# Designs tried in a protein design run: designed miniproteins, single chains. Part 26

Each design is a single chain, and the fold is of that chain. pLDDT is the mean over its residues in the fold that is shown.

## One batch from the design tools (miniprotein)

Design m930
Fold by ESMFold2-Fast:
Structure m930 (fold): chain A 64 residues (1-64)
Amino acid sequence: MAASERSLLMNRILAALQERGPLSARELAELLGVSQATVSRALRELEAAGLVERDAAGRYRLAA
């Protein structure tokens, strides 16, 4: 995938977490109309960047 497509997906994930609260990778995949594998990869990159955090229930939220 092109880097611009990844950046757009990451921004959409951040917006969804801001608007809807903590969400699982599955819920984000359904909401954004992409595969769970694609969302999980983007979430791992966002977590590594310190922008999102995974809770004990496996849901992701904004870290900053």
Scores: mean pLDDT 78

Design m931
Fold by ESMFold2-Fast:
Structure m931 (fold): chain A 58 residues (1-58)
Amino acid sequence: SDFEKVFEKLLKELEKDPRFQPMAELLKEERKKGKSAAEITEILRETFEEEARRLEAE
């Protein structure tokens, strides 16, 4: 599906930046658990917001 394609491209882009590598690993773990693209997208949004806030503060 289109969601799956966008997710895979995003994951590869995150892996290029060491600041986001922990997020990329988290997403890979959740995907291996068999969660749907919609569930993974929700996790990604929440995790991205948390990491972005942390990086902005530091």
Scores: mean pLDDT 72

Design m932
Fold by ESMFold2-Fast:
Structure m932 (fold): chain A 62 residues (1-62)
Amino acid sequence: SSELQRRFQELVDEAQRLLEQAKKLEELAKKGVPGAGEKAEELRERAEELFEEANRLAAELR
């Protein structure tokens, strides 16, 4: 359905935004900013959860 397709895209877009933020924090971690690496890891884990949700919805779209 168009609603499931929209929800899938929203999850993917949000996950991609979190990954972009994580990459920026990883750069800060390389420069020695305390806590940046831990925050980047949290954002990557959240993005992974959203991709898992998107994958479940993709199965429903078949």
Scores: mean pLDDT 86

Design m933
Fold by ESMFold2-Fast:
Structure m933 (fold): chain A 73 residues (1-73)
Amino acid sequence: RGQEYVDEFNRRIAELVKKYNVPEEKREEVQLAVVKHTNRVLDAIAAGLPEEEVRRLMDEQLKELEKFLKEQI
């Protein structure tokens, strides 16, 4: 089921957040962005998208999150 994708996605998000060492004043904005991108992946899993499409969406959301993190620092 989709739990493995969620676990993988959360692990990769945690790695990005640690990599950029986001300042405390930006934590709320970063947390909201994480929730937004995570919900997009969860919606795709709930809609029953194929594994290949879910993985592509995860990669796209992670790239968007990384761009956002770079802009916050």
Scores: mean pLDDT 78

Design m934
Fold by ESMFold2-Fast:
Structure m934 (fold): chain A 55 residues (1-55)
Amino acid sequence: MERRIRIEEKLALAVMKLVVEGRYEEARELAERVDRLIAEGRLDEAEALLDEALA
């Protein structure tokens, strides 16, 4: 439960960062990939992907 909330929060921040930078395609691709990983129960990989995007 807590981990999913953190992933959702990181996703919101990462998408906002990319959108502000004008990187709309990357924001869309990131959201799509994270959503798929969450749906598959791969929360570790979803969080790692978001950490890379926020670096």
Scores: mean pLDDT 80

Design m935
Fold by ESMFold2-Fast:
Structure m935 (fold): chain A 61 residues (1-61)
Amino acid sequence: MSESEKARIEMAAALGLVAGMTPEQLKELVEKLKDYDPEKTEKAIESLEQGNLEEARKLLL
């Protein structure tokens, strides 16, 4: 398994636990993970800035 594929799986697993996180905690997690999938992470951050938590979760999961 490639390092890129492993990183994406770890990101998906971490974000799968997001249901109990505050918007601030989710934003910090997304910011830390942006090196794993910059395109999806950027769109997720944009959705969080717009206050659209559901859209951010869909983009990352």
Scores: mean pLDDT 62

Design m936
Fold by ESMFold2-Fast:
Structure m936 (fold): chain A 80 residues (1-80)
Amino acid sequence: MEAEKKKKEEEERLERIRKEIEKRMEELGLDEADRELIEELFEELKKTAKPEEIEKALTTYIEGIAFTREYLKKQGKEPK
């Protein structure tokens, strides 16, 4: 097994993770600003973390944002 092939598979996995994250953000109705922050975090995590860690971290972060937005909406502090 070639190291280059394994790296290519990791890059393809990162692209799949990015697509899943974008889809999840759309399903949860995240704002453009939140989406940009998540994309920036994805780029930073690509430098230091494994694809699995990136997926878990970003999924948790997205769910946290969605939960916070529902909480703020209940409090009447929903952003425009």
Scores: mean pLDDT 74

Design m937
Fold by ESMFold2-Fast:
Order: structure tokens, then C-alpha cells, then sequence
Structure m937 (fold): chain A 87 residues (1-87)
């Protein structure tokens, strides 16, 4: 689904699909999947050059990974966001 669009370079279409999937994951309490989807949203926004939205998506991914108990993925996502917020 969204991953295929991302791999094909269809970043805007990938973002729309990931937004839909993230809402479903959150509504179901699947915080690990929500974190993974927001991480992919960050990647898609980076590819589009929207660094502000990319950083925000990575921070949201970090929060969901922490809720899921995956501290390592949470720190990876946070580092991605911090790199993009650089001067």
C-alpha cells in the first residue's frame, strides 16, 4: 500500500495512504504500527523537501514508539527529527 507508493517515488500519494493507515492504527490502539507509519511519513516528507513536516512526523513516531515500549525505535525517530531541526 503506502510503502509501494513511497518506493515508486509517489511521495504525495504515499503520504495520503500513510495518514489513513496511521488513523486506523491509532483508533485500534496499535501504537507500534502508528510509530512505524509516522516514521514513514517523515521519510516521505523528507523526500518532498518539507523538513518541518518531516521533523514533526518523526517526533510523532518517537512518541508512539515510546507508548508501545520500543525505546530504541523512539530514540531513532527523535534523532531523525533533531537532525532536521538543525540551524
Amino acid sequence: MGIRLLLEGKYEEAIKEFEKQAKIAIDNGDYLSAGEIYFLLGVAYEKLGDLEKAAQSYLTASDYFRKAGDVEKAEEARKKAEELIAK
Scores: mean pLDDT 84

Design m938
Fold by ESMFold2-Fast:
Parts: sequence; structure tokens; C-alpha cells
Structure m938 (fold): chain A 65 residues (1-65)
Amino acid sequence: SVEEAVKLAREGIENDDYEKAFEAGVLLAKSGHVDEARELARKAIEQGRYKAAFGIYEGLVAGTK
């Protein structure tokens, strides 16, 4: 679900965890929630969580094609 994907992204951001952030990005992209993924990536950048931000963006790309 979108709620689970957002929760996974939040955990990825809190820990600067690329793998969790990537998985969340893929799930959000496949669900059509691209704008939510972008906002989560922006939040990660704002918090200095660059690995998580990069993970979300790469997951988003992988989930769309």
C-alpha cells in the first residue's frame, strides 16, 4: 500500500538507508505516486540524508521503467 511505501521511505530517510529508500521509490512509482516520492526525496535532501534521497530517485526511475 501507499502508506506502507511512505513508512518504508521514512525509515530509509531516518537511517540514510539507500536500500530501503530505493525499495520505497519503486513501490511509490508502481503505484503512480510519483509526486509523493519526489516530496520524500526533497525532505531527505533537506535533512542531509543524501543516500536516502538518491535511493528514492533511483527507485522511482526503476519503478517507472
Scores: mean pLDDT 85

Design m939
Fold by ESMFold2-Fast:
Structure m939 (fold): chain A 98 residues (1-98)
Amino acid sequence: EKEKELKREIAIHATAAALEVIGAAMSGNDPQTLERAAAAVEEHGKRIAELLEKMGKKEQSDKVRKTAEEAAQALRDGNVDEALKKVREMIKIVDEAL
């Protein structure tokens, strides 16, 4: 099923975003690692949002884009705890959408 493939791809990107934030947390706030993690979270969030929009879930797509942006900004600000909170919120939005 095409929808099953979309759901799997969303789950992969959500997991990857969470792992990027966890990796950043283990870096001791290294600015280069935080910036790479922020960029990766934005890319994963954008892909999740695109996939949700293809499924007709525009409201959840918009929420994921915003939450991913907030997570990336928190990483750039060196606030890894806030970034982890935002990635968890993004995962919750994804779970509620699927």
Scores: mean pLDDT 84

Design m940
Fold by ESMFold2-Fast:
Structure m940 (fold): chain A 86 residues (1-86)
Amino acid sequence: DDLARRLQAADYYLQGLDAFDQEKYEEAIKYFDKAIALDPDFWLAYFYKGLAYKKLEKLEKAREDLEKALELNPNFEPARKLLEEL
């Protein structure tokens, strides 16, 4: 069921955001990876995964994830702005 899969991906994404807000960046990345595994087109999960990698100073991984977010949603200006700042 595509809807059930997307809802579960959204739940993992929200858990990732909660971990990110607590500055638990490695934990946040694990949740975003679970969201992406269920919904590979989930550009917001790629975006926040990129942000989490930037916080961990893993700039090349951050660039890869931000580029993927922008590939999936070319009009997502926050991803473009962050790529310019890396």
Scores: mean pLDDT 90

Design m941
Fold by ESMFold2-Fast:
Structure m941 (fold): chain A 102 residues (1-102)
Amino acid sequence: DEALELADELAARYSENGVTSFSRALQEALRNGDEEALLRARAGLLLQRAVQEALEAGELTSEMVRLLYEGDLEGAARLILEHSSNPEARRYARAALELLRR
């Protein structure tokens, strides 16, 4: 599953270079066996990367960031897919949406 592989790769990188709230949530969900929290944490990591890619493409909006950090992960993913033409931003946002729809 590419979405799960991408999320796990991002979690490893954030553990090495600084901890995000989604990386912490991932570790907590793994400890507790909370499948819903695990999927949400992975989706959040994917969306943080999608936001970074959209920023680098000059396509980031404040609404994308707001939805992500308010916990509307599905809304953030859909907004990125609507407004970004960047293939990496779209790839990460699509992967996040795929996890959230499980």
Scores: mean pLDDT 77

Design m942
Fold by ESMFold2-Fast:
Structure m942 (fold): chain A 66 residues (1-66)
Amino acid sequence: MYETRRRRATIDGRPVVIGVTHDKESGETIATVVDAETGEILHRVTVKTNDFDEAFAAAEAALRAA
């Protein structure tokens, strides 16, 4: 079973949608950063957390570092 949350953000002037999906069976959390205008996947991060706020922060940091 999946739990998914979405957040809109602007990173370096780029509007993005960050989707965080937690898989309760595997215990993995995947954060995906998508360009809000094109729908292109800009970055994907697998994090070892069940905290959605921590996963959102990790995704934003990963995109800024790329």
Scores: mean pLDDT 78

Design m943
Fold by ESMFold2-Fast:
Structure m943 (fold): chain A 76 residues (1-76)
Amino acid sequence: SLEELEKRGKEFAEALKKIIEEAKKKGLSIEEIAEKLTEFVEEKVGEASEEEREHMKEMAKELIEELEKEEEEKKK
């Protein structure tokens, strides 16, 4: 069962990355991408265990921070 949770965590991370890539291709702003990721996490967190919630939130936060950093670097 732990393997299933780990696999779902990896699939979740892949889904977040896909959302980011698709949104970037559509020319969405970093703020819009962050909102999309936050909504996706909120939906998934409602059905997840406590351990999954912490991991999911951490993954999304790291991806959003990376996007914000990239946006700032591109502006300079």
Scores: mean pLDDT 74

Design m944
Fold by ESMFold2-Fast:
Structure m944 (fold): chain A 58 residues (1-58)
Amino acid sequence: GSHMERRKKAVEEAKKLFDEASKKIDELMKQGNLDEAIKYGEEAYKKAVELFKKEREE
């Protein structure tokens, strides 16, 4: 199996995570919950990093 295939899957999963996070961040920003919006973005970024990190650690 190609490591590029795993990376492609990780990229697709990361895109889905960021799309969902973007929608939630917009909602929180409209509510004036800036701190929560920042935290949500940080968590989404960490999840994306973990997807790529798992690909590297195999």
Scores: mean pLDDT 76

Design m945
Fold by ESMFold2-Fast:
Structure m945 (fold): chain A 64 residues (1-64)
Amino acid sequence: MKAVLVYTGLSEEEKKEAAEKTKETFKADSVELIEVENVKEGLEKAKELVLEKGIPVGLAGSTR
């Protein structure tokens, strides 16, 4: 099963840690990383993936 991490404003290290945590949380075989401009865009993308594809989505970001 595939999981997706939608993120914004993360460093490479933060992104790597968030992806690993997402994989463990959903017990997924793979994690796809999708960068968005802000948390609002991320929430819209997550809704689309969950509702249309049934894909578990992790969300991580900084707006500050």
Scores: mean pLDDT 78

Design m946
Fold by ESMFold2-Fast:
Structure m946 (fold): chain A 89 residues (1-89)
Amino acid sequence: SEMKKVIEEAKENQERIKAGDAEAYVERGEGLFKLGEEYRKLGDLETAIRLYEESIEDYEKALEIDPENKKAKENLERAKKKLEEAKAE
């Protein structure tokens, strides 16, 4: 079940986050960002904005743990741009 896989990955990422794993924050942030993109395509800007903001928080936490994480930096910039675009709609 695809739903079972999503729930299991979310639980695994939450446990790794509690352990201070920077990559777990990046992975959860990517998932939240992708959901934000889907809700934005559906015209649910309120949900998209919230998901982009949560994604940004995860990337910022990843950078607190690993300040040189290139993927977190690139994804943070992308998420911030998408958040500004969604707020302007």
Scores: mean pLDDT 83

Design m947
Fold by ESMFold2-Fast:
Structure m947 (fold): chain A 58 residues (1-58)
Amino acid sequence: SKEEELLKEIEEIMKKGGLSKEDIEESLKYFKESFKKNPKEALEVAELSIENAKEVLK
């Protein structure tokens, strides 16, 4: 699903950013919760955040 694809991208970005395994797991949990509560807004925010992070991490 689109949500699963975005969660995978977010995890990889956080790993590149040097976050701990615990912090990554916690963040992914909160993103999953956000997708359930406000899927439209959460998907839009996640996609924009991923795009911006990819530019910064180059």
Scores: mean pLDDT 76

Design m948
Fold by ESMFold2-Fast:
Structure m948 (fold): chain A 69 residues (1-69)
Amino acid sequence: VPADEVARAAGQAVNLILSVPGVTRAEVLIEGEGDRARVTGIVVHATPDNREAAEAARKQAEELLRQAA
């Protein structure tokens, strides 16, 4: 998979997660370069009251990233 598509999807995933109320930080972990670039994890920080919404957004982002991989 082209690295540009993985990077673009990662940016969209971060923006999606950060759009959720109560999310304070979002980070997509990527390893490798070129065709070897892959998402190794997603880290989301949210207030306790918004944990469920943050987890739902994380799962949506994970699916989006899987389509890019």
Scores: mean pLDDT 75

Design m949
Fold by ESMFold2-Fast:
Structure m949 (fold): chain A 91 residues (1-91)
Amino acid sequence: GLKKEIEELIKEIEKLLKETKELAKEAMKKAETLEELLKAIAILLQVIGLEFDLELLKKSSLSDEEKLKRLRELLEEARRLLKEAKELLEK
């Protein structure tokens, strides 16, 4: 049912955000230029923003259908940030 899909999406998003956060921190440590450092910080701030949005969504009174739609959008953004963080570490 929708509640199970919501729970599975939340877990996947949390997993991706945790991985991206760790990669962004590593990118900050390995940054050789100000541009690389700022890119890593921007990814970290976006992860924090998505973590905040996810927690608000979990607590919201939105319908399960609306939550599912919003979670799919968050999943796409989380996947994009993970890709950006991985690319930033590939020097």
Scores: mean pLDDT 89

Design m950
Fold by ESMFold2-Fast:
Structure m950 (fold): chain A 95 residues (1-95)
Amino acid sequence: MEEEEKELLVNIFKNSTAAEFDIFIGMLKASKGLSLEEIFKMLKEYGITVEELIANIKKNTDEDIAFLESKGYTKVAEDLRAERDRLIEELKKLE
């Protein structure tokens, strides 16, 4: 992978919510034909651990959940929480 693409991917995954992470994984699967396991192998090679990804997804998604709940968007907050939990369980299987 090009260094520019590597830097972009690292920055995206470090700053992504669970929803954004799913979108970027979907784009990589569609554009490059990579499996979830291959994508995480690549991220690990770039120095991103599964533990760091889980911590960042929790932090970023929890900020969005808190904001949505504060505005009364309960269903959207519940959907984000479910997506966060699903993604974290998938990531734990790769540890």
Scores: mean pLDDT 76

Design m951
Fold by ESMFold2-Fast:
Structure m951 (fold): chain A 80 residues (1-80)
Amino acid sequence: MKEQLKKLVEKAKEIYEKYLEGKISGDEALLELEILLGLTRIILGVGKLIGDEELVKEAEKAIKEIEEIIKKLEELKKKE
């Protein structure tokens, strides 16, 4: 699960980079980021259900990082 959280964050950064390079649209990037955020929230829920406090903390960090990427992308779209 922790390795999966790291991969989700890395994928979110990759999506943001592809948007900056003009390889994908902002709408496509936001959709993909929202899907990754949803998957990360599922992992948070799993951690809470099994009482894995370390997994919960790592999932909360991953959620925050993905939310910050989404916010940056939304701010860039407003300037277009």
Scores: mean pLDDT 83

Design m952
Fold by ESMFold2-Fast:
Structure m952 (fold): chain A 80 residues (1-80)
Amino acid sequence: SEKEKKIKELEEKAKELKKEAILKDAESGLYRMGAEASKISGKEEEKAKEYEKLSEEYEREGKELEEKAKELEKEAEELK
């Protein structure tokens, strides 16, 4: 039915957004580690700040994707 098709599309979109959120969170973590590594040398403070900014940006993007995924899951459940 059309209803079942819409539910499936919403669930698949939610899964894709969750995958993207996980990848954004992973990249955020890598940039955070890069910032800490740069700080250890004591000579790369500007690079450390750049990595910290990137970590925060990816973390925010991941959170937004997670929230969008939850909204789509809620819409799918409401159609069941």
Scores: mean pLDDT 86

Design m953
Fold by ESMFold2-Fast:
Structure m953 (fold): chain A 65 residues (1-65)
Amino acid sequence: SELPEEEKLELVRKKFEEKIAKETEKILKELDIPREELLKALEEALSESPGTAYLAELVRRALEK
């Protein structure tokens, strides 16, 4: 049976946040990039493209936890 729309959105958001956090940690480990330096690069990306602002914000939240 199909889940209610609100439950679907909550599940998608939770799963997406988990995947973003996991991939962010993987990238940091593989490239040996300091969190502070990555956050600075994300701030620059946010100013260049509104379309990427949402994704940059999710990555930023993952790094701040």
Scores: mean pLDDT 67

Design m954
Fold by ESMFold2-Fast:
Structure m954 (fold): chain A 79 residues (1-79)
Amino acid sequence: LTPEQLYQIGLNAAKKALESAKNGDFDTAAQYARIAAKYFEDSGLPEAPKLAELFRQAATAAENGDAETSIKLLEEAIK
């Protein structure tokens, strides 16, 4: 996989995380957010570390039942 392909897989996971969070499925949202973070990091692109950090924070918020923070972080990261 190229860096660009890894980044696109990350973006697809990120969109699924946000969709799941907006539907109230925070367990699924956390799983996809962690997948997105891993693929962004694996891409090696300059912007990837910051994106990965935001998605990991969103996943942690979702796992802790902080729905508002999780959705806010996912929306900020995807922008």
Scores: mean pLDDT 84

Design m955
Fold by ESMFold2-Fast:
Structure m955 (fold): chain A 80 residues (1-80)
Amino acid sequence: SPEEELNKLVEETVKRIKELVDEAKQRGLSPEEIKRRVAELFAEADRKIDEIASKYGNQELAEKARLKLGKEVDKILKEA
């Protein structure tokens, strides 16, 4: 289902962002560089969310997925 596909994408993206932040902190990257790299992964996921929503003709699912991803990313960056 589109909901399952979007939930999987969000979960996979959140996992990748957590791994990226942890690795970047271990390597001593600046907060600015970490935010830049996180923004790149977020933008990639945002494009994929729109593709899935367009495929199924349900833009409200894209909005919900984007909000969920945004909240999780904010939480990760706050913990960084």
Scores: mean pLDDT 84

Design m957
Fold by ESMFold2-Fast:
Structure m957 (fold): chain A 78 residues (1-78)
Amino acid sequence: ALEEARRHLERAGQLYREGKKAFENGDYETAAKLFRESAQHAERAYELARDVDPGLAEAARLFAENSRKMAEEAEKKA
C-alpha cells in the first residue's frame, strides 16, 4: 500500500508540472485535464496512506486540493 501510495503521489507531481507548463503556455484545456488527473492520483495516494502514514496522507490530501484549484482556474480560462 505505501509503495503504491508513493507511486501515485509521484505521478500526481509529474502531471501537476506538465499542467503548470501547459497553463503558462496558454493551453488551458490541456492544463485543466492534467491538473484533474494530478488530483485523482493524489486522492488515490491519500486513500492508500491515510491509515498507514498520516504524514504522507496529509501531503497527498493537500496536493489533491491544490491540483483541483488549479484545474478550476484553467477551466475558467479555457
Scores: mean pLDDT 87

Design m958
Fold by ESMFold2-Fast:
Structure m958 (fold): chain A 66 residues (1-66)
Amino acid sequence: DERIVIGTDYASLTGAAIRAIGLYLDGEKLEAIVTTLPPIESLKKFAKEHNVPVIVAENEEEARKL
């Protein structure tokens, strides 16, 4: 589901951020951002301002189960 964005490393987190922006521009509702890396402050602020939950998964396999 494209409304849930998953980042498992720095490169995939960058791709996830671009995807989230794309969904926003298309008028899609973003339901969650899932990350296996500690969320940086800018990501936390973005999520809080747009009412999008940030979920920290233990690893890529756990992130994909969501």
Scores: mean pLDDT 64

Design m959
Fold by ESMFold2-Fast:
Structure m959 (fold): chain A 100 residues (1-100)
Amino acid sequence: DLASELIAVLKEEGILTDEDLKRLQEYAKRNGKSLLTVLLSLFVGRLLRLLADGDYAGAARLLAKLSPEAFEALLARMREMLSGPAGQELVDELERIRNA
């Protein structure tokens, strides 16, 4: 389950506490968003920060924490959320980084 793996990774990285998770569940409900969408935004935000800092090794390590199935689900969801050439290039780059 992509959501469960994202929670585990975000907690391991110190981005998300159990208290934060509860607050994000309430936020998602109040804003008509799925918890998965909120978790994806946090995970992608961390990836973009690492890439902006030139930390490709850190990005690869973060992506490697996801199972192959969760990673494929992440790419599929990102393709839906990110439209246009820049979003497609980002998804392709993340796939390349993970497989390096």
Scores: mean pLDDT 79

Design m960
Fold by ESMFold2-Fast:
Structure m960 (fold): chain A 74 residues (1-74)
Amino acid sequence: SAAEQAAVVAQVLQLIQDLHDRWLAGEQLSPAELQATIARLQGLLAQARALNVDQRVLDMVEATIAELQAQLAA
């Protein structure tokens, strides 16, 4: 539904915005926070795919997951 799409998109955009704000502030996320955020984004990505959300939003989520995974591996 449109309401379910809007809810998932809002959660994705808010989470990505919060992450970018933290990165700009020079914050380093703990390994536990990185793992929790990756898991949350993976869940949101699965929901967004099921709801046929815009590919640009899916691409943003995938790119953010990849960045967090790179930080966790460092």
Scores: mean pLDDT 87

Design m961
Fold by ESMFold2-Fast:
Structure m961 (fold): chain A 93 residues (1-93)
Amino acid sequence: AARDRARAVLVAAGAINRGWSAEEARRMALDGGLSPEAAALAGELVAAKASLKELGERLREIADELAGEPGAAALREQGDALISASLEAIKKM
């Protein structure tokens, strides 16, 4: 489901920020009640070392798929926040 994919992206973002492995991200997603497919996506994003910008863009795409559903606006805002955080990290370097 699109909501499970959004949760997977958020798990991946958190795992990357904490320096967790792909396997730790996958286990955390499963423990959090995500589907095996969504948990696999979380692990894949961590293994690929996805940027905060890429994760934010994925959340925006999922928010568009969920357009008109509860929480879609909040997912878009979370995506925008991840993109903004990537720019702020660059400014501090």
Scores: mean pLDDT 77

Design m962
Fold by ESMFold2-Fast:
Structure m962 (fold): chain A 99 residues (1-99)
Amino acid sequence: SAVEAGELAVRAAREAVRLAREALALAEAGDVEGARRALLQAESALGLARIALGVAELQLRNGVSPREEAEEAIERARRAIEEAERALAEARAALAALE
């Protein structure tokens, strides 16, 4: 359902934030290889979040879910993805400063 896809997007985006924060901490500690690995994992999680959001939006348009609950899940997913994008940008900037 659109709700389930939206909830998956939120979970994937939160995982991307966690991994991006890990990448930032590793970069700040001078662990370039650890930071690169964590950043790649964060980018993969964000990619999954974006795919899941797209599925949720498609299912909402096709009327396969309660509209209000689906719209709320999609809005939560959009906010979580925005937070993940900011966290990844910060981690990338920290890693770039070491290279």
Scores: mean pLDDT 88

Design m963
Fold by ESMFold2-Fast:
Structure m963 (fold): chain A 56 residues (1-56)
Amino acid sequence: MREEAERLGREGREALAAGDEETAIRHYAQAFQAAGMSPAAARAMARREVEEAVAE
């Protein structure tokens, strides 16, 4: 699970760098769920992460 969370987090960052925000949100949400967050909390954190990165 931790290894999967790391891979999904990395894929999320790569998608963000490529400008694919929807793919980034999806991968971050899965990474947070793999790390033990609930689906609702994981989705909220994923959207927050992407919004902050884009707002730079």
Scores: mean pLDDT 76

Design m964
Fold by ESMFold2-Fast:
Structure m964 (fold): chain A 65 residues (1-65)
Amino acid sequence: SAPALSSEEAARLTGAVIRVIGAVLDGDLEEAREIVEEAVRELRERGVSEENIEEARRLLEKALK
């Protein structure tokens, strides 16, 4: 099996999703969007593939809805 992310990357993404949900519940959509962009930037810096970054962004953006 080819996992989309390493265990560390998956843990970081999970933390980012929780932070986005928290910001949305607080009504702070600006903070929520900043968390999404920060998480995407960190994944790029770690060398995650663009395909996996797009999947991560999609997951994070679902938390904004």
Scores: mean pLDDT 77

Design m965
Fold by ESMFold2-Fast:
Structure m965 (fold): chain A 74 residues (1-74)
Amino acid sequence: SELEKLLNLTPEQIELAREAIDAIDAGDVPRAKELTRELVQRGAQTLVDFLIGVAKASGRTEVAEAMREAVEEA
């Protein structure tokens, strides 16, 4: 994936990103928040910002807001 190359992601960050996309699609606010904190702690801030954008574009506004809050708390 071009995004994986561009963002220089580790295998663990790629796995977490896939789980985050699943959580966004499911509208799973607690899981999305948990995964956001883990990604930020692993230095994947740019990836998290991208995923928040995906949540907003998908109409998952509550998920996007919770993810943003988790970034501010991390």
Scores: mean pLDDT 80

Design m966
Fold by ESMFold2-Fast:
Structure m966 (fold): chain A 60 residues (1-60)
Amino acid sequence: MPKLARAVKDVPKTTPQFLGLKVGDLVEILKEVNSEWVLVRNLATGEEGYVSKSSLEVLP
């Protein structure tokens, strides 16, 4: 099953490689890069980028 998460805070898009998120956005975790950063896809927009794990709540 795809690993899903929800944004728990607003995240501004500060660089082209990072993904901007709004609280409540659903994302698919594509890979874990390290202990702090994950590559995700926003399910509403289809955009991919890196976000901090602390900005996400992993769904069961």
Scores: mean pLDDT 78

